# Designs tried in a protein design run: designed miniproteins, single chains, continued (5). Part 34

Each design is a single chain, and the fold is of that chain. pLDDT is the mean over its residues in the fold that is shown.

## One batch from the design tools (miniprotein)

Design m17236
Fold by ESMFold2-Fast:
Structure m17236 (fold): chain A 80 residues (1-80)
Amino acid sequence: SKHDLIEELSRVVAEALAQADPATAEEISRLFGEFMKAYFAGDLETAIENLEKLAELFRQAGLDDQAERVRKITEELRKL
């Protein structure tokens, strides 16, 4: 469900924020905020773009498990 996807994404973001350095944490928060704004506006294209950027940021920060989980959430959102 949409609720389950947002709940899982929120958990992934919280885990990433706990592990990230301050500069990376600020960028994670920014991208997650842009995702949430687009998602609740019904702009799925922009929401997906921000999730792809978030997954790339996680990968660059060495947060590979979080990056893969965001990638799977993105695939589920594309099915909507």
Scores: mean pLDDT 88

Design m17237
Fold by ESMFold2-Fast:
Structure m17237 (fold): chain A 61 residues (1-61)
Amino acid sequence: ADEHVARGREALAAGDLEAARAHYLRALSEDPDNPEALLGLGDVYEAEGRLDAAAALRAKA
């Protein structure tokens, strides 16, 4: 469960938004309510300029 969240955070820190998004979506496919994965995907969407989508994900966490 935590492996995909950790990989997502590493990819996001490296600026690899595509890899970060893929890892967080993998984490959410295993646990849809994982707060770290929801917050991490929100950070990816904010970096992509999708501010409303980012806010919605953070509200779910």
Scores: mean pLDDT 81

Design m17238
Fold by ESMFold2-Fast:
Structure m17238 (fold): chain A 56 residues (1-56)
Amino acid sequence: SPEEVARAREEYRRRVFAEANELLEKNGEMSPEAVRELQRRVAELKKELDRRLAEL
């Protein structure tokens, strides 16, 4: 349903922002290492989102 899709996307966005904010707080600046770590975490969250969307 459109509502379930919207909810899944909102949960994904909130998780991405939380991960980015954590790394920024820990490192002060987005170093290349922090950027790669964020990319890794976002990729995992995206896989979870895609799995959720496939189930809807």
Scores: mean pLDDT 83

Design m17239
Fold by ESMFold2-Fast:
Structure m17239 (fold): chain A 95 residues (1-95)
Amino acid sequence: MVSDEEVLAGVLRIVAGVLKAIKKTHSPEQQKAIDEAVEALLRAADALEAGDREAARREVEEIRRLAERLKELGDEESAKLLELAARRAEELLRE
């Protein structure tokens, strides 16, 4: 069976891919925040696959910060995707 960490890493990579696809329709400030969020999602996925729970927690905190930034910039859709990804990661990291 695939581990919960591997499943979550896959989900974070899918969210990163979705954000990359939609960012071209966004403002330059929103695109910058999306680029930072994509990098944080990919680093969180790598940390989860490596079993580095401390690094994964730091990247989840960064994802939360970027979700709030996107919300402030009026990108509610991208913010909600990041909030869902962060919440799922936080639930796993409590184990």
Scores: mean pLDDT 85

Design m17240
Fold by ESMFold2-Fast:
Structure m17240 (fold): chain A 65 residues (1-65)
Amino acid sequence: EVKTTSGGHEYEKLAEGEYLYTDELAKAVVKLKVDFETGTVTYTNLETGETATVSAPVTVKELSA
C-alpha cells in the first residue's frame, strides 16, 4: 500500500481512488474517496460522520482543502 505525507498528514491507499488520511496533529481520521468519473473528492470525517464534496483535480500529495 502507498503512503504519502503532505502538510504533516499521512495518506494511505486503501484501493484505487480510496485513501485513508490520518491527521496526527489534529488527532483526526478522514477517509478520502476520489471519483475519477466526476472529478470529485469526498471527504468523510470518521469521528463525526460528516461528509464534504470537492470538485477539483487533486492528488494525495497536493490536496487543496
Scores: mean pLDDT 59

Design m17241
Fold by ESMFold2-Fast:
Structure m17241 (fold): chain A 60 residues (1-60)
Amino acid sequence: SPIEELLKKAEEALKKGNILEAEIYLGMAQLYMGVNKVEDPALLERIKELEKKIEEAKKK
């Protein structure tokens, strides 16, 4: 899934401390999901979890 690949890249970027890169990949995954009208609850949950992790990283 293109969304899963983008989320994986965002997670890897966040793990490396590249917050901006993680935000870019997350944004691309969200855009792809919206444009293609993907309503997968598991992917939506993964996006929410990654948003929380990025937000917490930005506070530090």
Scores: mean pLDDT 82

Design m17242
Fold by ESMFold2-Fast:
Structure m17242 (fold): chain A 84 residues (1-84)
Amino acid sequence: AREEAEAAAERAVREAEEHARLAAEGRAAGDAAKATAGALGTVGAGLEARLAAERHGCEELGRAAAEKCAAYGRAAGFPLKPFP
């Protein structure tokens, strides 16, 4: 039945959109951390240790965003691409 298939597809799309929105929020936080690490890289030689610490923080945030995307993909019933 087309009506049943369309209703199921609409529910799946709405769930996917909600989970994608939450995953996008996680990716945005990861992108902000990466931008901070990049900006610090343009400051003088004395900041090498600070940049390393920021990169570690960005990597952790990126991992958390990727895990969040994967969890939301599973909840939505299809995979979401991880934050690169």
Scores: mean pLDDT 66

Design m17243
Fold by ESMFold2-Fast:
Structure m17243 (fold): chain A 83 residues (1-83)
Amino acid sequence: SLDELIERAEARFRELVAAGADPKTAILQAVSDFLAEAIRRGLITREQALEIYRRVVEILEKHDPSDVDALIAAVREAIREVF
């Protein structure tokens, strides 16, 4: 399901940050993996994927990347708003 992929993306992001990755790089990688898999499974359209990616980029420019929980919450909200 879409929710399962979102949970997997959050777990992946937290793993990358714990391993010393830059939070901006980590979130972009986790989101890219999420979008690719969601499109592959037919859960979202290419247009929805582009809109989600656009919103995530805006969030990364606006939020403090050291506040990992706030960043995750904002990204989850951006995904929900596209549906």
Scores: mean pLDDT 80

Design m17245
Fold by ESMFold2-Fast:
Structure m17245 (fold): chain A 60 residues (1-60)
Amino acid sequence: SKKLEEAKEEAREIGEKLGKGEISAEEAQKKMLELIKKYKLNEDEGNEVSEAAVQGANEA
């Protein structure tokens, strides 16, 4: 879905910032929880955005 795609892009950016040391792990976790709440993601969608964040951190 379009909302899931947007959430995954934001999650990737959060991961990239974490990987680059621009934000702390605590701040990244907070942003991810806010992202899930903002987009009203279910558990499966939450898992997909978590994977996107990990991908962003690894590519940073």
Scores: mean pLDDT 83

Design m17246
Fold by ESMFold2-Fast:
Structure m17246 (fold): chain A 110 residues (1-110)
Amino acid sequence: SPELEEALRLIDEALGLLAEAARAARRAPDAELGAEAVRLLEEAMGHAAEARNALQAGDLESAIRHLEEAAELARRAAEAARRAGDEEAAELAERAAELLREAAELVRRA
């Protein structure tokens, strides 16, 4: 399905952005809030990876659930990163959340 191929591409792009956001958040001015952002980003990456695995297995319902959870965790990570004083990490996490939401919509239309 073209929609599922595009969803996989967006998930892989989001995983890259989440990893970059985690690297940036580790350098945040507020170390405790930065560590919180890293934890949320790592949890978002876990759910995005599970969504990727679910899509490859043909489990669309599980993929949508994991994508929605990953997007919400990425959004919360962006807020934590911004509060930690790292706008770069926040922008990367927000972009990842957008891609994960778009991937979920593509899976729903497949």
Scores: mean pLDDT 92

Design m17247
Fold by ESMFold2-Fast:
Structure m17247 (fold): chain A 66 residues (1-66)
Amino acid sequence: SRAEAEALRERGEELFAQGRYEEAAEAYVKALSLDPDYAAAWRNLGRVNEALGRLKGAAFAYARAA
């Protein structure tokens, strides 16, 4: 649901702020599994992939956010 996707994105942002990047990425991926058109979650996934050094994953996620 939209509410569940939003809660997962918020959880991912919380985890990202704590430096828990892999867990943040998992939360964003779960949000996107519920709402694949969720541009904000794609941007968040791009940011966390950059933090993890996953440059191809970051580029892919940012392209999806457009």
Scores: mean pLDDT 87

Design m17248
Fold by ESMFold2-Fast:
Structure m17248 (fold): chain A 56 residues (1-56)
Amino acid sequence: KRLTRDQAIEIMKKFGYSEEEAKKLLDELNKPVYSTREIGEVLGVTPATVSNLYNE
């Protein structure tokens, strides 16, 4: 599953990251869209955990 920058920021905020911290980490990936695996690696969780939070 692919996430936009805004969707990735919202998922990261649910994990306790600030918007500024989320933006900094996502900028390091240098991607127009992000996979649940990529966000999971940043957060230290499984891609399934990211998908569950997004699909609430």
Scores: mean pLDDT 74

Design m17249
Fold by ESMFold2-Fast:
Structure m17249 (fold): chain A 57 residues (1-57)
Amino acid sequence: MIEEIIKKLIEKLNEEDDLNKISEFTIELLKKNNLSEEEIQKIIEKLLEELAKKYPS
């Protein structure tokens, strides 16, 4: 389940350049999937990793 959420988030980052739209999509995914605190933390960590790749230095 969490792997599917991470995959969708990475796909959204590749499709969308508007950070507001990415933020809205991320919040919606987190809310509708009834995730635990630990699961949310893992998703956020992966999101930050992918954002660092998209916006290097």
Scores: mean pLDDT 74

Design m17250
Fold by ESMFold2-Fast:
Order: sequence, then C-alpha cells, then structure tokens
Structure m17250 (fold): chain A 81 residues (1-81)
Amino acid sequence: MRVEELERRFRELAEEARKALDAGDLERARELIREMERVADEIYELDPEKGREALSVVVALKLQLIGAEFDQKLAEEKAKK
C-alpha cells in the first residue's frame, strides 16, 4: 500500500536526520528534514491521523535544527568579534 511505503520512507529519513543532528551535520539534517516534510504531507493526504503524527516529528526536528543553526551562527559571530 502507498501509505505503508511512505511511512517506511519517513522512518528511515527520521533516523538519518537524528544521526545528522547528533553529528552536527546541519546541512545534511536540513536536507533530510525537508524530505521528511514532503513525505509527511503525502501521508497526511492519504491518512490524516498518521500524517499528523509524522508532522509532529517534523516540527520537533525542525525546532532542534533551528536551535543548532542559531548556536552555530552565534559561535561564528563571537569568533569574528
């Protein structure tokens, strides 16, 4: 079934995104989270309940990414000044 394939893809992307965030690979994390968002949107169109769960994971990872990117920019500013 299409939704099952999307759910499997989403779980794979989520694991990769978490590893990228843990490793400090913010560029890789951003790419993976963006892919997850597209997959979550497709899941939502087919199954709103499962899509809502997927979107919750995307939001949580986006917040972690934003925090990490902010910290990186702050560190760069301190190094320059």
Scores: mean pLDDT 82

Design m17251
Fold by ESMFold2-Fast:
Structure m17251 (fold): chain A 91 residues (1-91)
Amino acid sequence: MKEELEREINEAMARILINIAKKILSKEEVSKEELEEAARLAERAVELAREAGNLETLAEALEVLAEAYEKLGDKEKAEELRAEAEAARAE
């Protein structure tokens, strides 16, 4: 039961972090520091989603992380992350 609770907590936390990152990225004007914060939050959400085994949440976290990297100017990293998100959805 501890493993089940940890999975539920990780999934819930991942969703919260994804939502916060999305809010940062949706602002009309986003600073580089805010973009870096959104990337950190999305990266943590990716870790938590993987631990929880929720592929849909993982894909969403990877897409949000990709958007943050694209806005930071790292298009190559963004494309790699989007490919990982598609792979997660195909599972």
Scores: mean pLDDT 84

Design m17252
Fold by ESMFold2-Fast:
Structure m17252 (fold): chain A 87 residues (1-87)
Amino acid sequence: MSPEEVAARLEAVLLAELEWEIRNGADEDAITNLLLYHAELGREHGLSDEQIRAVLRRAVAAAKARFPERAEALDAALGTVLEHIAA
């Protein structure tokens, strides 16, 4: 599987899982853990930190469009995870 195919698959799965978790009342910590888990999966499948950051940003942006009331929690979780990847 190409890195582009891995990134697209990871983004689609992450978005579906974010939507499921949000509908089931997930808090910021649960969202943060989900993003961290998928960042680790991307790393295990050979994605660069830049590719992982791009996937997380796109999935979160799509989730925010569908659940604007959860935008603050989604942005906070994304910020925490991006700092962890950048370290």
Scores: mean pLDDT 87

Design m17253
Fold by ESMFold2-Fast:
Structure m17253 (fold): chain A 70 residues (1-70)
Amino acid sequence: MKKIPEAELLLVAGEIYRALGNVYKERGDIESAKEAYKKAIELYEQALRLEPSPTVEANLKDAKKELEKL
């Protein structure tokens, strides 16, 4: 069984990158915002591969929606 802390660390890292993407978007730095959201998406997908979670899935969908708005 893979350790729960690994999936949790990936979720936290994904949330940090999503927040960073929001900051870049608010500053009008669209390219940096896109890269931050893409990193958040990758981290959430990695977390889901380790442990299925409705919370991670919701965050992944939100990150994808934010990327699509740019």
Scores: mean pLDDT 81

Design m17254
Fold by ESMFold2-Fast:
Parts: C-alpha cells; sequence; structure tokens
Structure m17254 (fold): chain A 68 residues (1-68)
C-alpha cells in the first residue's frame, strides 16, 4: 500500500548523508537537502520517478512527499 511506499522511501533517504528526512504523521515525509538547488532538483526528479503515486512538492531547500 501507499504507507509501505513511504516507509521504503524513508529508509532509502536515511542512506544519503546529504539529506535529513523526517516522517510527519502517517502520510508525509519532509526532506531537507544540502548541496544547493541542483542537488535539490535532482533528488526531487528521482523521487518523482521512483514513487509516481506520491505527491511531491518543493519549497526552498525542502522536499515534501505526501500520500494522496
Amino acid sequence: GIQAKLDILLNELKLDPDIVATKEGDTTITIKVKGGVEKLIGLTLRIMGDFPDLVVTVEGDTITVKAS
């Protein structure tokens, strides 16, 4: 289910030392990205490609991934 996809994403993000990922409630992951806008965009596109059923929003240096 979609909850399992969020848990998989969170575990994958934990392996990257350049990001800080936090789960907020049962449906949302907030990701703060180090390394500037190019790394932010690259990670955003990778998440959108790997998890097409999740809603991805970018504000500043932060990516928010939400189950819809």
Scores: mean pLDDT 79

Design m17255
Fold by ESMFold2-Fast:
Structure m17255 (fold): chain A 60 residues (1-60)
Amino acid sequence: PSEEELDREVQEALILIYLALGKKYNDIETARKAIEMAEEFGLEDTVKAAREVLESLEKS
């Protein structure tokens, strides 16, 4: 794989870890940070998924 592909995979993995931690511990701030990271990295699908997690946590 290219270095660009590896960087993308690492960025996605970090965001998913933050989302998983937010879900497990009901930590809204951690979920918000995942959204901010996804927006900075330009990961539109990941941003959408992260926002859904945040909404679920806020509604709970």
Scores: mean pLDDT 76

Design m17256
Fold by ESMFold2-Fast:
Structure m17256 (fold): chain A 59 residues (1-59)
Amino acid sequence: NLEEAKKLEAEGRRREAAGDLVGAAKAYFQAGVLYAKAGNDEEAERAFERATELSLQAG
């Protein structure tokens, strides 16, 4: 569901702003999975890339 993917992306942004890098990475990863299922490959790729970056930054 594309709407659910957008909500998870918004959750990722809120968690990132709060300093919850691990929670943000998980939310972005879940958003990416849902974007991919919806056929939104470009949005999925960006979400997965952001999740990876945040995971590396979290240590």
Scores: mean pLDDT 85

Design m17257
Fold by ESMFold2-Fast:
Structure m17257 (fold): chain A 74 residues (1-74)
Amino acid sequence: GAKELEEEAEELEKKAEELLKKAKELYEEAKKAEEEGDLELAKKLRLEAEILEGLAGIYLGVAELLKEKAEELK
């Protein structure tokens, strides 16, 4: 029912939050690497952060669809 879809959405939102926290840490490490002159490491860390942000966006998009479907069932 609607409650199960809402719970699934909450779990995906939690996973997205964890991915965004990791992406933020990677951006901070990338900035530090760039300040230390390690431009190749900075690029790799930024790419990893962008991948995690993309995955988080997918999870948030699915969560929104699940919430919309839950409202249709009410």
Scores: mean pLDDT 87

Design m17259
Fold by ESMFold2-Fast:
Structure m17259 (fold): chain A 70 residues (1-70)
Amino acid sequence: MSLEEFKKKAKEVVEKLPEYSESEQRTLLGMLAKEAEELGLEELAKAARDLYQDINSEEAKKKLLEAIEK
């Protein structure tokens, strides 16, 4: 997967998170964190893990979106 394809996918997942159950949201965020780590995107991986720990945090969600746009 290209960097641009990954970022587009990550943004769509984050924006659609409220449509999923909390369990599904954690699974999606865990997958994003692993994919980001594999691509060397440590800031994005960290932001995804931070949101995974506090799924209702609007600040964590905003930071993850900001990391995706870098």
Scores: mean pLDDT 80

Design m17260
Fold by ESMFold2-Fast:
Structure m17260 (fold): chain A 68 residues (1-68)
Amino acid sequence: SAKSKEEILAELPGILEEALAALKDDERLRALAERSAEILRRLLEGADRAAQLAEAAALAAEAEEAAA
């Protein structure tokens, strides 16, 4: 069964911790992962969708730059 919005919000810190552990010692990737989780948290809390999508697009551009 699908998780509720509240359950997803409650699980985000744990998911972030696991992702950050996998990215140990890679500061840029950890920063990108933290920003991604924050965007998702704001969207789940009903933040301005257009503003969060703009931030997600900026994050995607930074991720592409980091990979190049």
Scores: mean pLDDT 67

Design m17261
Fold by ESMFold2-Fast:
Structure m17261 (fold): chain A 99 residues (1-99)
Amino acid sequence: NALEKGIEYLRQKKYDEAIKWFEEAIKKDPNNARAWAYLGLVYALQGKFDEAKKYFEKAIELDPDNIDFYQTYAFSLRLIGEIEEAEEVLKKAKHVKKL
């Protein structure tokens, strides 16, 4: 579906196409936390870090127990040298537990 198409374009480094498909996934389901997280990753890979931060924060808001979102966000923050912010994001992940 739209999310899977976005991931395929991302793997091909076709970032503009990936963005369009992740935006389509979000249009169909605005609560699709994975689509928000992938959108954040694509923007980070394009060097658009203000947008990336907003989208990762939206993904974490929607699914705060998903450790992968914190790890991917921290990776993206490290790409811009925001080491302290990356460490704070990972500290939040360490306190995530599912019952």
Scores: mean pLDDT 83

Design m17262
Fold by ESMFold2-Fast:
Structure m17262 (fold): chain A 69 residues (1-69)
Amino acid sequence: SRRAEAQARADTMVDNLLKAGYIKEEDRDKLRAAITAAYLAAGGGEGSDAAGLEAIRTIKAQNREPPDR
């Protein structure tokens, strides 16, 4: 199913980011959910990779940038 495939891709990406130290364990679940949702919204085609990367960038930006930057 598309959901299972999206979740598997999200798990792989998040696991790689966690091992590299780019995200913390708390962010793992949030990022996994965001990437899975992005892949599902993109329909699993060529756009799904761009959507996944955009979700990663959004989560990282939210964690790094203070509200009053």
Scores: mean pLDDT 67

Design m17263
Fold by ESMFold2-Fast:
Structure m17263 (fold): chain A 100 residues (1-100)
Amino acid sequence: SLEEELRKLLEEAIELGEEAVKLLEEKYPDQTKLIRKLRSLLEIAKRAFEEGRYEDALKALASFVSTLEKEYSDDEEIQKIAKEMRELLERATELLKELE
């Protein structure tokens, strides 16, 4: 179903987000405030996803990706993850429009 495909895309985006946070904790252990903000956005996205609130999950993940793109623009590894997440979120947004 379209909902199953949407859920798979959001789950993959959340998994990439978790990988990004772990990588940031390893590379930038002193950026505790920014990393906590990113973890908070991921937890909001996970909770919304678990509750079937896909629009809220998308919004939180979009904020997460935008933060990565702006704050870690010089980190090619982080930007690669951000790009992959962006592509998943664009596809998820298209599917959500078809469900509504």
Scores: mean pLDDT 90

Design m17264
Fold by ESMFold2-Fast:
Structure m17264 (fold): chain A 63 residues (1-63)
Amino acid sequence: GPKILAVASKDYTAQAPDELTLKKGEVVEIEEVVNEQLVYARSLNTGREGLVPKSYLSDFRVV
């Protein structure tokens, strides 16, 4: 199926063990849309995955 990619628009520090820490400019693959505020994503830079707020992501593209 199609993959959804996004870019971290700003740094995010994980607030819980299930969350993903991101640095501005990291590219992530959206694996699941959990709700209107949260996605489950994998960093293509580190290979780590976790929950991240959608407000920290931009430049959504389908590939």
Scores: mean pLDDT 87

Design m17265
Fold by ESMFold2-Fast:
Structure m17265 (fold): chain A 80 residues (1-80)
Amino acid sequence: MAIEEDGRRFAEQALKDVEDLSKKAIDYAKKGDFEKAERYTIQAGFVALVLEALAGPDHPLAQKAREIYKKAAEEVEKLK
């Protein structure tokens, strides 16, 4: 039970981290700082991949994290 609770908390925290890193990536891209935007995009993608690897690709939080990351990466690319 404790391990399952910790896994759930990890998944929720990882999703928040993907949201926060994706927001930072877009914010830096809007400022023209594409080096920082790319760095935060890579970090968001890495956290989303770790969540998917641990929770499975069909897990709702993993799917949401992947979608948030994908939209952020597309937005950063559009701002170039």
Scores: mean pLDDT 81

Design m17266
Fold by ESMFold2-Fast:
Parts: C-alpha cells; sequence; structure tokens
Structure m17266 (fold): chain A 55 residues (1-55)
C-alpha cells in the first residue's frame, strides 16, 4: 500500500541497502498484521532507521 511505498522512498533517501529496506518493509507488514495503524507504524520505523544512520 501507500505506507510501503513511502517507507521505500524514505529508506532510499537515508542511503540504506535494498536488504535493509526489505527488512524494514517486513517490520511494517508485521506491525500492521499485529493491529498497528499503518501511518503510526511507518513513522516509528522511519524514526528507528534515522537513528541507525545518524550514529
Amino acid sequence: GAALTELKTEAKKLGLSDDDINLAELSLEDAIKAGADPNTALNQIISELKKKVEE
């Protein structure tokens, strides 16, 4: 859906590898299946990715 497309775009901006992007997509899908709001889950995952690249 739109949240997955946005996640890919933001992860690529951060310079993540395709493998890291795929793992982030799986995390988003798992969160949504667990009942999380897609936009909330997206924002949380992006924040975590930013922390990793800003070390």
Scores: mean pLDDT 80

Design m17267
Fold by ESMFold2-Fast:
Structure m17267 (fold): chain A 58 residues (1-58)
Amino acid sequence: SLSEEEREEILRKLKEAAEKYRDDEVVRRVVLHEARRLYEQGWISEEELEEIERILAK
């Protein structure tokens, strides 16, 4: 299981990747897939998943 500190670090890095590389199709697919996987495992909230999806959709 991830600690809260490890969870926040992973979420921060996913958001940074989504913002920096949103125009890269491969990075977008990887970030979206990882965010959905974390949500399905209960490690991030629906709101956190939606935030990442909104960043990628810009």
Scores: mean pLDDT 81

Design m17268
Fold by ESMFold2-Fast:
Formats: C-alpha cells, sequence, structure tokens
Structure m17268 (fold): chain A 79 residues (1-79)
C-alpha cells in the first residue's frame, strides 16, 4: 500500500515538471497513472479527488490551478 502511494507521489511530482515544460499530454498520462495507483492503494477520497481536479485543469490549459491541486494532493498524501 505505502509503496503504491510513494510511486504515485513521484509520478505527481514528475507530472508537474512536464506541465511546466508545456508537455501537457505527458503530464496527464503521469497523473492518470498516479490516480490508478492511489485508487489501488485505497488512498483518501480527498487525495484522489485532488488528482482528478489536477488532470482536468491540465487538460483545460489551467496550469496554475493544476499545480495547486497537485500540491494539495501531495500534502494530503504526506500526512
Amino acid sequence: KDKLIEEAKELIEKAGVYAALGRTDEAVELLEKALKLLEEAGASKEAIDLVKQAIAAVRAGRLEEAIEYARKALEELGA
């Protein structure tokens, strides 16, 4: 369980880097992989919902919102 959460956190951090580089398709793929790992690990609904919001924001081109949702998801997973 904890290993899946740690892998998901790494994917979320990497997605932030790709989004900052304008590589939004790769950022979405990484966030979707993180989402699957979090769901498999039984992570909190709040963390899962924040990652879903980050994906939607990246797809909408709202990168500042996406970064904020990703940051909040990492905080939720780090508690």
Scores: mean pLDDT 84

Design m17269
Fold by ESMFold2-Fast:
Structure m17269 (fold): chain A 57 residues (1-57)
Amino acid sequence: PPLLSDEEAARVLANARRALASPDPVIRRVALHELQEVLPLLPPRFQAEARALIEEA
């Protein structure tokens, strides 16, 4: 599939940041899994940020 646009990638990362900040460990796990799956579809500049979020989690 084609890469996400910068706008779409920014929304994905914003949603992931919010979900990863959740006190619910299930929500955090689902968010981490979704971020890992979408990572190859992100533009290169957003992939670095996504990898940092995954590493932090």
Scores: mean pLDDT 81

Design m17270
Fold by ESMFold2-Fast:
Structure m17270 (fold): chain A 62 residues (1-62)
Amino acid sequence: DEAGEKAAKVAVEGLNENGIDAGEPTPFPKDILAKILEDALEVAKDEKVKETLKKALEIAKS
C-alpha cells in the first residue's frame, strides 16, 4: 500500500532529521502503521517530532 510506505518514509526521515535514529522505513500496512504512529505521538515530547508524527499519521489514515 503506497499510503503506508509513504507514511513510514515521512516518519522515519523526519525523526532522523530531528536527531532520532529511526533507521530505514519499514513497509507496514497503513492501519498497523497508524497504530504505531499514535503510540509514538503519546510518548513524544519534542514539538517538531510531534508534527512529523502527525503528518505521517494523516498519510497513513488517508
Scores: mean pLDDT 72

Design m17271
Fold by ESMFold2-Fast:
Structure m17271 (fold): chain A 78 residues (1-78)
Amino acid sequence: MEHLQKGLEAFGAGKFEEAIRHFQKAIEEDPTNALAWTLLGDSLFALGKDEEAKHYYQKSLELDPTNTYAQRLLEEVN
């Protein structure tokens, strides 16, 4: 949970590479946390890494098929 919050703070500040490091740590601690996968995708998308972002959005959606946010973002990167 700590890394998820730190990642969100970094993301909000436009520090996308720093956000990625925190969200990667959040996934290491809980790989079933669909939100952490989505936020890692968002951070990659913000850096123009669309193909990498797409991969993480797909993983988030596999973990939580009801995640309409990840569904919409996956459409954006296609």
Scores: mean pLDDT 79

Design m17272
Fold by ESMFold2-Fast:
Structure m17272 (fold): chain A 58 residues (1-58)
Amino acid sequence: MEELEKLLKESSPEKQKLAEIFLKKGDYDLAKEILTSSPTGTTGLVLRAIGDELDKEL
């Protein structure tokens, strides 16, 4: 969606990578949540770890 495109463009490279992983899985809700969430501090680290794990395999 247009909103997702704008969020991706304005997001950090790490958030973009996480969102793209979930988009590839067909999980638009999770992708949007990552892009709209303020992944800072501990919360951001957790979201990043989840995305990285998903990109590797499980």
Scores: mean pLDDT 64

Design m17273
Fold by ESMFold2-Fast:
Structure m17273 (fold): chain A 89 residues (1-89)
Amino acid sequence: MIRERIEEGVREIEEERERARKLGDEEGAEYLDRVIEEARRLEEDPERALELLERRLEELRVAREAAEKLREIGDEIQEELEERRELLE
């Protein structure tokens, strides 16, 4: 049922908003709150609301995967810099 899928999508966006909030990303959390409001505003066009939510969730998943990879690279760079500092001292 379309409305159930919309509610599920909203819940997933809310979960991403909580994650952004925990990371101190106020702008990201505000953006996600706006996405939820927009989806709710599309109640007369539930198929459009679902498309919006699915697209945003896909974008968030891709961005999260990219952020995780960047964090791993950052950790590796920090470790290498610390090793080089110790070797030169």
Scores: mean pLDDT 73

